# Designed miniproteins, single chains, continued (2): the designs that were tried, part 23

Each design is a single chain, and the fold is of that chain. pLDDT is the mean over its residues in the fold that is shown.

## One batch from the design tools (miniprotein)

Design m4732
Fold by ESMFold2-Fast:
Structure m4732 (fold): chain A 95 residues (1-95)
Amino acid sequence: MEELKKRLIEAAKNGNLDEVREILKEAQQSDVDLRELLNAKDEDGRTPLHIAAENGNLELVEFLKEAGVDINAKDKDGKTPEDIAKENGHEELLK
């Protein structure tokens, strides 16, 4: 689980949707809690959705939303993915 969380966060930081898809496929085959994996937090309390929103990656944002991530998750600064998107000029991604 921890290695999958680390790989997912890294893939989100790199904007690599294909790697995100592959990680979720591996998780499904390994009987991993997909909800726990999709809502993995980095050192700053940021989920993959926070990272995708910061980077303006619309395709990754839509994929993660459809996969059932918690869109209201807060980072260590109390910010949601929508707050991060708005601060970075990408507010349309989550509206």
Scores: mean pLDDT 80

Design m4733
Fold by ESMFold2-Fast:
Parts: structure tokens; C-alpha cells; sequence
Structure m4733 (fold): chain A 82 residues (1-82)
């Protein structure tokens, strides 16, 4: 399964739509893939979809409470909606 890696390649090219599709496919195979949840949140944040980004960052943190990057990005996304 290389979907997360393919999504990250698209993300690095700023192709957030393609990145999101790869991360969504990864989550269809494993809904508890914390890396895919984290990366999907990042791609949604970059598109300005802050409410959706918050949802995925929260799910990533439920699976990995030590993910300081998701925690920081969750806070930033909430600040965008305030």
C-alpha cells in the first residue's frame, strides 16, 4: 500500500485535490491509518477547508495523542474559524 506516499508526492507538488483522493483511498482500506488522517487534515487546511481539517486532525490525535503537529494544526484551524 503506497497510497499515503503517492498522496504526499501530490501534496509536495501543491496538488491538494489529488493528495486528498489518495489519502481518502488509504482511509477506505484502513480507517485507523493515523498518518493518512494527519495528511488529509493538512491537505484540507491548505485548501482553506478548516472545519473538515479539524475533523481529521481530531481523529488523528484520538489514535496518536503524541502527534504534536496535528495538535498545533488543529489549534490553528480553530483560530481560522473564530
Amino acid sequence: MELVEEGRRAFNQKDYETAIKYYEEALKLDPNNATALHNLGEALFEQGKYEEAIEYYQKALELDPSDSVSAANLKKAKEKLA
Scores: mean pLDDT 85

Design m4734
Fold by ESMFold2-Fast:
Structure m4734 (fold): chain A 86 residues (1-86)
Amino acid sequence: STKEEKLKEAEKYVEEAKKNIDDVEKAADYLSKALEKLGLSEEEAEKLFLELVDFMDENKIVGGWSKEAIEKLIEMIEKIIEEKKK
């Protein structure tokens, strides 16, 4: 598959995560599939993780997956998709 096809598939998984935002585990699974389609490098994955951790700390989110953490991850993945379209 082409880079453009993989980006389009990642976008579809992000949209499925948005539709399932109230089912945190299902939304997280869709976002995992989106990240797999994006094929992030180790450096890109570490940067994404650090940004998510920083967001959670700033917003006093503690513990595992929350709706707020999923919404932030959706935002970050959408930004990565837009950057990769350039």
Scores: mean pLDDT 79

Design m4735
Fold by ESMFold2-Fast:
Structure m4735 (fold): chain A 130 residues (1-130)
Amino acid sequence: SSFDVHRRDEYGRTPLHWAALGGALEQVKRYLELGADPHATDDYGRTPLHLAALNGRLEVAKYLVDEAGADVNAADDYGRTPLHLAAKNGRVEVAKYLLEKGADPNAKDDYGKTPLDLARENGYEEIVNL
């Protein structure tokens, strides 16, 4: 069967979503060259940047923002930005990069939590002190 860069799986995820989650920078570049949408949302409202932030994939996060124009303040279906996911999971270098790119540290999710609240609740003091 032919490969389709726009195909969505059972999670609503494109190949770009999985490449971003996995930190596969060369595949991310290839899929974007093939016309993959860097703003595509999965069944949870998550973009490839959300998934790169979730797993701490710094070089992919940088490429999606700097080269593909990904929105650092995009909110998923829970009101969570990439910074919320980086902070919740202790992804210090991605959280630092997102803040430098204008991510809002005071954005509240649907539970009223900021990225800094999630970092504090999970004991990620290095993110709290950014």
Scores: mean pLDDT 93

Design m4736
Fold by ESMFold2-Fast:
Structure m4736 (fold): chain A 159 residues (1-159)
Amino acid sequence: MSMEELIAQLSSEDEAVVTEALNAIASSGERARALVDAGAIPAVIALLKSEDEEVRYEALKTLRVIALGTREERRAVIDAGAIPAIIALLKSEDEEVRYEALKTLLELSRDDEGARAIIDAGAVPAVRALLKSPNPEVKAVAAGLLARLEAVEREEAAR
């Protein structure tokens, strides 16, 4: 299946078609990069607002695979306005969606620009609330993200 066909499937009214397309894109860094090059990050961000929890999860996973790539790919995700939409999913009733949102923000925070954008979008209270999660993996990622954000805030305050 071509990248153009996969991107077209992101607009399907069938959630199974959308999740299969997102999964296929997220299955390789080459496909994730091809989606960035096609300017299709906004289509993935729109899927974060889906009523289907699996669609939201696979959309987060796709953005995280992009964020695992280059600094330029992380900047493209940030510039497309993904951060506020990802932060909203930290309050999802689905723990897997909350966990994937945390991991996606952690990858975007690897660069100081991404960490500042996350702080400026008001993520810190929502991330701190996840330290109370009964899931030790969620707690560990939330703690790691908070440590990264607090380190950037301390560096800025020392200037």
Scores: mean pLDDT 87

Design m4737
Fold by ESMFold2-Fast:
Structure m4737 (fold): chain A 60 residues (1-60)
Amino acid sequence: LGTIVTAVMDYTASTDDELSLKKGEKVTILEVVDTDKVKVTSLKTGETGLVPIVLLKPVS
């Protein structure tokens, strides 16, 4: 719910539904959509897409 998390490594989207991220990029979690995927919005680009949940680390 609006939680800000950080990408732990670079990720290149392999499908149209996925979002590419760079290491250290901050994103807002919108929803968990599947077993290992979350829907996020990049705070840098404003783009929304799916990324593997294992890529994201909380900034608590």
Scores: mean pLDDT 77

Design m4738
Fold by ESMFold2-Fast:
Structure m4738 (fold): chain A 62 residues (1-62)
Amino acid sequence: AQKKLAEGVRLLREGRYEEAKKKAEEAIKLDPENKGAWFVLGLALKKLGKEEEAKKYFEKAE
């Protein structure tokens, strides 16, 4: 779980937002209680211009 989250964060820093989204979704599928994974998914969606979806996932993170 934590490895996929770290990979998602790295992909966000590299500007690879679609891949970051995919890694965050994989992390959530393995551990739905991982608040960090929901946060990374929200950030990836915000960077892709999907701010309404991003807000929903930020609520899951906190």
Scores: mean pLDDT 78

Design m4739
Fold by ESMFold2-Fast:
Structure m4739 (fold): chain A 91 residues (1-91)
Amino acid sequence: SIPGETPLHRAARAGDLARVRELLAQGADVNGKDANGRTPLHLAAEAGHLEVVELLLEHGADVEAKDFEGKTALDLAKEAGHEEIAELLSK
């Protein structure tokens, strides 16, 4: 487990769309940062979970947020080869 990781970070990385929706409805911080400076959007994008990425964006996820290595969710999606997510995050 990554220090500073919330339930929303874990659900986003796992691609658990139903759990992400539930946590956001309960007021989970969509832009919360873990110990690496990563938001749920970073983790969903790196893991290739398109529908979770879409849901996080609908709830006001910051596309411009940078982790402690200066990487955005777009950078992580490109590095992982998730072209459809990279296109979505580029508009």
Scores: mean pLDDT 90

Design m4741
Fold by ESMFold2-Fast:
Structure m4741 (fold): chain A 90 residues (1-90)
Amino acid sequence: MSKKSEEAKKKVKELIEAMRKDPSKALDYLRKLFSTLLETYPEEIDKIVELGNEMVDLYKAAQKLGPKAQEVLDQALDKFEKKIHDLIDS
């Protein structure tokens, strides 16, 4: 694994943890996350855009769930972190 991959994974983890702590800022953290991924892995733009659309759609859906939103968001963030790691390792 390259230093680039390790640094990207650390930044991804920090942004995902920030989204868990403050869901009201989650869309801003998602924008920073995808900006970072596009700058670091421009060759993966199609996969990054697809993942970004999935995360935004799920976040918007979760906001409609009221008191269950936090559990849905936490599970979604775990799955998306794994998908992003798979992309970085590809």
Scores: mean pLDDT 76

Design m4742
Fold by ESMFold2-Fast:
Structure m4742 (fold): chain A 104 residues (1-104)
Amino acid sequence: MDELVEAIKKGDVEKVKELVDKDPSLINAKDKSLGGMTPLQVAVAFVEDPETAIEIAEYLISKGADINAKDYAGRTALDYALYHPDREKRLALTKFLRSKGAEV
């Protein structure tokens, strides 16, 4: 999980695909050090570039990521998008997630 989280935070799309394809059980794994965040939530919360965040998120959803998964605080990927400090990133991420069936 740690290597996948690092790859996501760096926006390394190719490495994310490599790690998930090698171990599909990672797709909905919860990272204990990040309060139970899933890979999808890590992509939404930590990827600096919104287009790269969307590319990683779209890949993860295509592989069976639960778009409405909750971390240990009860937060979803949509919650992380809504709390984003940058308005443009917030709008892009929330629009994308809602288009994929994210609940409010």
Scores: mean pLDDT 84

Design m4743
Fold by ESMFold2-Fast:
Order: C-alpha cells, then sequence, then structure tokens
Structure m4743 (fold): chain A 66 residues (1-66)
C-alpha cells in the first residue's frame, strides 16, 4: 500500500514519525495531484494536531483518507 511505503521511505529512523515538510512532498509525489501550497498547509495543519511538526502513521493515514 502506498501509504505504508511512503511513510517508511520518510521515516528513516523507524521512530514512527514523519516531518510536515516531508509529508507535503509525499502528497504531491504519490497522489499525482498538483496541490497548491495553501492546500498542503491546510492538510498538514489538520493532521498535526499537536503542532510539533511530527506526524505519526495514524495521523498520516487519517489525512490521506480525509
Amino acid sequence: EEFKEAFRLYDKDKNGYISTAELGHVMNTNSGKNYSEAELQDMIREADIDGDGQIDFEEFVVMMTA
């Protein structure tokens, strides 16, 4: 599944987190859509509830399926 493969690719340390910057790159690369910066930031803001700049796998899946 693309979500697991993408998360693994950007979670090099296997610590269960991916940065918001890498998440934006994943969204554009794997979805094949040309998201605007504003759209990407809105999605990231929704997923990053803690505001710590780290997205865990569950938050990543929720954002991708929203």
Scores: mean pLDDT 65

Design m4744
Fold by ESMFold2-Fast:
Structure m4744 (fold): chain A 85 residues (1-85)
Amino acid sequence: STAAARRRVSAYLREQGIEVPSVAELARATGLSVRTLARLVSGELPLTAEQLRAIRAVSPALADALLERDIDLGVEELKEAVEKL
């Protein structure tokens, strides 16, 4: 539901200490749906370069948080792969 998606995005923003006027305004300004934003912050969808650019134009802090999360996940996957060698 849209309400559940908004709560998920709001929880992530609060956890990261990122301030935005509202989740609805963030969605409008980025051109991304609230559902897409919720799936991106949950890691359910991979972050694309286009989405990263759109988010960075509106909230550099959110773009950096999402990019750092994806880098950390990539480093963890690489650690697991190296440990199997």
Scores: mean pLDDT 78

Design m4745
Fold by ESMFold2-Fast:
Structure m4745 (fold): chain A 62 residues (1-62)
Amino acid sequence: MVGETFRALKDFTARTPRELSLKKGELVEVVKVLNSDWVEVRSLATGETGVVGASLLEKVEA
């Protein structure tokens, strides 16, 4: 999972400074798995990092 590319399945709005807002279809790289519900990701569009819900992400197959 770490180092793999995922896409956001739906819009997500950050509620805390540690969370990252994503739009549906935005591509992210998983940089750290925190627990079963939360992962730290980097946006490929902006380069920003933050925590998002793991259930919001779908793996991109090459």
Scores: mean pLDDT 78

Design m4746
Fold by ESMFold2-Fast:
Structure m4746 (fold): chain A 87 residues (1-87)
Amino acid sequence: MYEEIGRLSGLTPLEIKILELIYENGELTAAEIAKRLGVSQATVRRNLRRLEKRNLIERDEKTKRYSLTELGKEVLERILAYKKKLE
């Protein structure tokens, strides 16, 4: 499922999970994402940098929290709609 969605969006399964987690919570730090996904902060930060370069997320400089951009919301909503069709 995630690998097939990745082919359509160019996102890895972990990147999709990060986007879903931010969408559900509004905004999260790299540390909070790492704790919730059970992965290292280094792995999360690497994936967050890739998502920022694609303009799917943005970081607040003061709080260090990541949120979805409008493009990120649109991409994730398409992914969620596709997942619903596969159920």
Scores: mean pLDDT 80

Design m4747
Fold by ESMFold2-Fast:
Structure m4747 (fold): chain A 122 residues (1-122)
Amino acid sequence: SKLHEAALAGQDDEVRVLMANGADVNAYDKKGYTPLHLAAMAGHLEIVEELLKTPGIDVNAYDDEGYTPLHLAARGGHLEIVEELLKTPGIDVNAQDKFGKTAFDISLDIGNEDLAEVLQKA
């Protein structure tokens, strides 16, 4: 959808316009991604923050590989996005992908010590 494309591309103004016009923030694209997955994966902090302000957002949505937005943010090394997700009520910090890996496990696998420290304390 347009919201998925804008979230992946970092089009902050387009995301705001689409959300104001009632775009479904929890919609899955043909690859099983929500807008939050795409923004987190691409490192678009401002879009993540706007999506997380939306009442009823599914912060723990699983893509087709069992990745949550937190997994994708961790894989991308996006520390500020990880911190923003961890502040969100209802976040599942222990969500496991299809390989049994948490976001913390991913941070260790990529060797990001700052990210691992933040996730360990969560």
Scores: mean pLDDT 89

Design m4748
Fold by ESMFold2-Fast:
Structure m4748 (fold): chain A 150 residues (1-150)
Amino acid sequence: DPRSREEIIKKIRELMRRLIDAIIRRDAEEALRLSREALELLRKLNAEPIVLDFIEGLLRLAENSPHREEMALVAAGAALLGLLQELLKLGERLSPEEQQRLVEALRIVLDAADRLLAEYLADPNTPREDIELVGEAKAMAEYLLSLLES
């Protein structure tokens, strides 16, 4: 149904816009709230289980983290990636303005991931799974930036 597809696209674009804005403003609470909304939408869209598990894992880490702001930004970056993948599957493209805003947000996510990894690697009590999850988020942000800046 073209109307249902159009409404889904509009909802994805609006959530992406709001997530990008929250990341740029470094609004941790809004970033977490919107990431939870994005996860719910992605579940309804039957997004790939690996993407859902990745976002859910980062959100779980953010809830209990002493590095709440950095974790919230990294979780929002993962949610933003999930929404972008679903948008692209629908045959949609980002405008040049949307692409520029996404690049700005991803640079902030990458900086937050780098700071988290430095803290986690300095603490011998950090679970390996937490280091791996944040490391995956960093690698995904770097890869997406390389594609968008080409």
Scores: mean pLDDT 87

Design m4749
Fold by ESMFold2-Fast:
Structure m4749 (fold): chain A 62 residues (1-62)
Amino acid sequence: MKELAVATEDYEALLPTELSFKKGDKLLIEKYVNDNFWLAKSLKTGKEGYVPVSFLKVEKKL
């Protein structure tokens, strides 16, 4: 199941597998990996990577 989420804060990737984003960026959640990180795709850049769940708000369930 995919969900649309919006970044609530800026995030700079700490690892090459993580995704950097800015507050207000829209992310397509592709996989719920664990309670701390999800696999997402940036709708702004088209890049895919792991994102911290605590920086996201789910906007739309797909």
Scores: mean pLDDT 80

Design m4750
Fold by ESMFold2-Fast:
Structure m4750 (fold): chain A 77 residues (1-77)
Amino acid sequence: MFDILDRGLEEIRRAETPEQIREVLRKTLEELERELRRRLEELRKQGSSDIDIGVEYVRYAVAVTVLRLEAQRALRR
């Protein structure tokens, strides 16, 4: 999760145009959603608790929020 976020933030920082920023945002959001789905499936197979599932959703929400805020700041440069 946060490794995907870190890469996305780095790519947004390197982006020179609004179009590049939007493309990085789109791709990174898709990767974060895919990672969430993968992790939820893993937890389901392990018979994990509702709290473990809840923690994974919180990690996803934090990553998405941080990424969107950074993209918003970059688009205002």
Scores: mean pLDDT 87

Design m4751
Fold by ESMFold2-Fast:
Structure m4751 (fold): chain A 103 residues (1-103)
Amino acid sequence: MSEEERAIEEILRLFREVFETLADEDGLVSLEDFEAFLRSQGMSEEDIEKFIELLKSYDKNGDGKISGEEFLEMVRDMINSKDPEHQDLLLALQAAALRALQA
């Protein structure tokens, strides 16, 4: 496994741990629960709105609930997009995740 692949796996591990903390009994997280979490971790309302709109595109069944697989697919796509806006959003999300895991 390359150094880049290791870095990606560490990022995915961080997000998996946060997702498991938020997940309900069915292993799902609602869009409202993501909004509440990100707001509680100090993410801006503008970044929260961008994140939720992006996350909605991964809600393949349209039920307003996100599975762990859909969430990690989104994170992996953000890492691979190389879009500066997606990279800024990913950094904000990583900062929120690190704050949550230190509590």
Scores: mean pLDDT 79

Design m4752
Fold by ESMFold2-Fast:
Structure m4752 (fold): chain A 73 residues (1-73)
Amino acid sequence: AEPSLAERAIRTVANHLRETRGPGAELPSEEFLAKATGVSLEEVQAAIDRLEAEGVIERRKEGDKTVYRVAAP
């Protein structure tokens, strides 16, 4: 299936962060990504789940918050 708009946008952000900051760079919050992409929070969450499954991003629990980072190669 073709990637969603949210998947393409978040993948672009992750690739840009990897290029400029390197692996482990923190992604913006799900709320920020939803606002930036113009899609629902649920669509952003679905895109993040797929990118995590592909190994593009890594989910980390930091205290009571979930943070997403660019995956190491």
Scores: mean pLDDT 80

Design m4753
Fold by ESMFold2-Fast:
Structure m4753 (fold): chain A 98 residues (1-98)
Amino acid sequence: MGQELLEAARRGDVEALKAFTGDVNVKDENGNTPLHLAAEEGHLEAVEVLLGKGADVNAKDKNGNTPLHLARKEGHEEVVELLLEYGADENAKDKNGK
């Protein structure tokens, strides 16, 4: 169940994400939530669906990275703007204080 959601988010499978009715805040072995994976890959519609389902916009992976950190690192500007609209902490720091 959780693995299918994580793979759907990584692929940007918006239809699978819309159909999902379980916990959207599951984590992989690296502490990544579906929102982290969708944000890192730049899947704008997938990010919007996950946020609409109550994804934790400020969830941290095992390195202290939020979805906002990953979107910024990869240059996904529209995803960055959407995360900020949903209350992402722009001053959140990773394990290196950045």
Scores: mean pLDDT 83

Design m4754
Fold by ESMFold2-Fast:
Structure m4754 (fold): chain A 67 residues (1-67)
Amino acid sequence: APAANPLTRTELRVLAEIIRNGPLSARELAERLGVSQSTVSRALRALEARGLLERDPVTGKYRLAAP
């Protein structure tokens, strides 16, 4: 199996905020976490690539991937 790398601190914080507070945009996550939008965007891309998050095409917000 390919090596599964652990989540970074930023990826964990992004995931936790979405779990607790529902669908959030990259901007909302940046404001809530006190980090740059580019930092959040990198974490969101990594979490999408792992199949943990999906982007809503209508709202542009990220949510937990549905089964």
Scores: mean pLDDT 78

Design m4755
Fold by ESMFold2-Fast:
Structure m4755 (fold): chain A 109 residues (1-109)
Amino acid sequence: RYVFLPPTPETEGLTALDLARAFGHEEIAALLEAHPEAEDLPRNRDGFTPLHLAAMFGHLEIVELLLEAPRELFEERNEDGDSPFHVAAREGDLERVRELIARHRAEQA
């Protein structure tokens, strides 16, 4: 979907857990509380990790996949600092996230 919440000074520096709580996604908030290391993912130009975007938009299954994904998958960046995972998390494209993980495994085998 084309809908994206623009970054504001008030949202800069918020964690993915803070965003899950702010937007009422209790299951995502509980999952992120169990995985504090997830905050260490690379940020895009707007200061968001893919977990921030998935947590903000309520995509629980994408959060689960991102927590299991190898860190090297987040090294590729477009001109905006977005990895393909940032785009998929923003759009709620669960199948794209699965495809990206599967493709990386095949290429690294």
Scores: mean pLDDT 70

Design m4756
Fold by ESMFold2-Fast:
Structure m4756 (fold): chain A 74 residues (1-74)
Amino acid sequence: SAAELQKLASYSEAFPHFDKDGNGYISAKELRHVMRSLGENPTDEEVDEMIREADIDGDGQMNYVAFTIMMTRL
């Protein structure tokens, strides 16, 4: 939908703001902040589970592609 496309654009713009290291990854803490700014209120456990499902590398962080896929499901 148009709303989902607009959310994706907003997430794409927001991702660099939370990716302070510029390495293309965000931590669970940054992900939770993004979700809260969008009106979501996930628990630490829910955010950790989302990262575990998206984190193929096992580094505890989420890349942009995994981030956009996850956010489109909310």
Scores: mean pLDDT 67

Design m4757
Fold by ESMFold2-Fast:
Structure m4757 (fold): chain A 82 residues (1-82)
Amino acid sequence: MKQIYNGFDIDAPDPVDPNGNTLLHRAAMLEDEELGLALAKALIEELGADPTLKNTKGKTALDLAKEAGNEELAKYLEEAMK
């Protein structure tokens, strides 16, 4: 949780992404539900990613996981946001 990556902010929005999605937002949108869950766990547990961050459309990774139908990832993110 207390890791700082010099020159890389895990919570920074992708400047090339028009919606300002973070890496966690992108994990939530993956068609491969198992890969998306594995990446989200690594981003939050290993790199300390903030799951409460909103993209430019006001959506969290949880909102995007629900829209993608990724129920296991959505459940994990709900617990991680508490």
Scores: mean pLDDT 73

Design m4758
Fold by ESMFold2-Fast:
Structure m4758 (fold): chain A 63 residues (1-63)
Amino acid sequence: MVGDVYRALSDIVARTPDELSFKKGDKLEVLEEVDATTLRVKNLNTGKEGLIPRSALKDLELL
């Protein structure tokens, strides 16, 4: 999980200020497993960091 890089399969819009928005095709690196339902990730295309719900992994492809 930590260190894994995913490609976004769809656009996602953040629901809260702490969540990360990303676009289809963006690469996301997992930096931290915050808890059972939340990951901290970095968008490698924009350089921004933020939280995503673990359920968002269904819309991501592991590279």
Scores: mean pLDDT 80

Design m4759
Fold by ESMFold2-Fast:
Structure m4759 (fold): chain A 58 residues (1-58)
Amino acid sequence: SAFAAFDKDGDGVISYEELKAYLTARGAGDRVEELFKKADKDGDGVIDYAEFEAFLRS
């Protein structure tokens, strides 16, 4: 459900821009780069469902 809230277009990935907007709204904009780097383990510039799930468990 959380992933679906980010993936508004249904393309199966979360962009850096979408994650940044979410974290900035929650006062964690200074952690966007760190959290995105940790979640984007493939280094492809997007977060897929598996990476997002791994991030939520951290």
Scores: mean pLDDT 65

Design m4760
Fold by ESMFold2-Fast:
Structure m4760 (fold): chain A 111 residues (1-111)
Amino acid sequence: AYGFTPLHLAARAGHKEIVEVLLKHGADVNAASPAVNTPPGKAGAFGYTPLHLAAAAGHKEIVEVLLKTPGADVNAADLLGKTPLHLAARLGHLEIVEVLLKYGADVNALD
């Protein structure tokens, strides 16, 4: 569905143990969802990493698991230039904002 990996879907749904199993088996922590055909004039944002989806969904424990994974890009930008920090801030997820900043999220990132 929409080019999401199993790690994207588990992170979005809040399935921490599934996220941990997928990462143990070599799932790409920085996998970006591909662009899909959107009608002209409709903003479809793709290029989401699992971290974008966990941050948007408010799953703090999954955000922490993803950020502890070696090579995780805390500042990964989607196709509109939005980072996980942009999504957490927009949706009011204060504790996720704090975790992202602890792991080096750029507080001055522009979208």
Scores: mean pLDDT 77

Design m4761
Fold by ESMFold2-Fast:
Structure m4761 (fold): chain A 62 residues (1-62)
Amino acid sequence: SRKREETLIRVGHYLRQGKSLREAADAVGISQATVRRYMEEMGLSSGEELAALFAGAELPAA
């Protein structure tokens, strides 16, 4: 259940490092389409919203 949320947190972390959505998805080991579907399930429309949401939340060090 939380696997999708943790995946999106990891993607957001890479986006904050300056990586593209494609690079972030590859680093996490999933397709860009899977990230898009997870975002949609969480109510997010774009990678920009994902990055903005988690940037304000202060991602964990892990």
Scores: mean pLDDT 71

Design m4762
Fold by ESMFold2-Fast:
Structure m4762 (fold): chain A 88 residues (1-88)
Amino acid sequence: LESLSEEELAMIVEAYYLADTDKDGKVTREEFIKVLTTKFGLSEERAERLFDAADLDGDGVIDEKEYKAVLEKLIEKAVEELAEIVLG
């Protein structure tokens, strides 16, 4: 997560939201990759790397806890950038 850009973190968050259509809080690797390749035009290799980065426990599923961790990291980076712009 630390090495990901804001754009990559945002894509993970968006893909999780779009892939979790039944709202059970779990997204499989296949569902996640499908969203990234179909909606965002990413290569399968790139999509797999983003999935692996979000799959913090390595179980092959992104759950709500992992999603929240990615979302928190995105917010942290966005807040830091906003503070730099506002405060100089």
Scores: mean pLDDT 74

Design m4763
Fold by ESMFold2-Fast:
Structure m4763 (fold): chain A 65 residues (1-65)
Amino acid sequence: EREELERRIAELTRELIALHTELLELQEKNKAEGGKYKEEVEELRRRLTELAEELNALLAELAAL
């Protein structure tokens, strides 16, 4: 259903925005503390990529309706 896809897209969009904000904050902190959080930065970057791929798939489904 269109409404279900729209709700899911909204949820993923909010999650992407939240994670992107966390990534920016963590990158700033990592820079200040000499690379201490490199692994956590890579973890968040990976999660962002996965969610972006899911969002693109849902957008394609919505476009096909």
Scores: mean pLDDT 83

Design m4764
Fold by ESMFold2-Fast:
Structure m4764 (fold): chain A 61 residues (1-61)
Amino acid sequence: SAALASLTPRERAVLQLIAAGFSQRTIADALGISPATVSRLTRRAMRKLGLRSRAELAAAF
């Protein structure tokens, strides 16, 4: 979809790992970024997709 195409590779990677049930800490370690960056990317990606919560994201996948 157009909304998915608007995600950066980093935003898409973070979103997929969250949907898979990984913690913010685990995602940060796996991607070599800070937990704060994971939070920022998650918030931005979810905004682009119109999703409001981690549970809503998980339900979408």
Scores: mean pLDDT 79

Design m4765
Fold by ESMFold2-Fast:
Structure m4765 (fold): chain A 73 residues (1-73)
Amino acid sequence: SEEIEKAAQKMIEAARNGDADAVRKYADELAESAKENPDLGIEKLLEVIRVAGEAGHQDIADAAATALGRVTK
């Protein structure tokens, strides 16, 4: 999905930069778009969690994990 890919790309860049507000915004967009393709949405959110964790941004990893919970329900 083009929308999922765009939201995921923006989230990954925001996660690398430590921009928690941008991650929350794009996580919301990704969770909505992921209703059409939940497997892809889950995959991308897990990637964001990994990137944020590697960068030491626990708040961003937590925001992505919250969005993951919304996609799986």
Scores: mean pLDDT 79

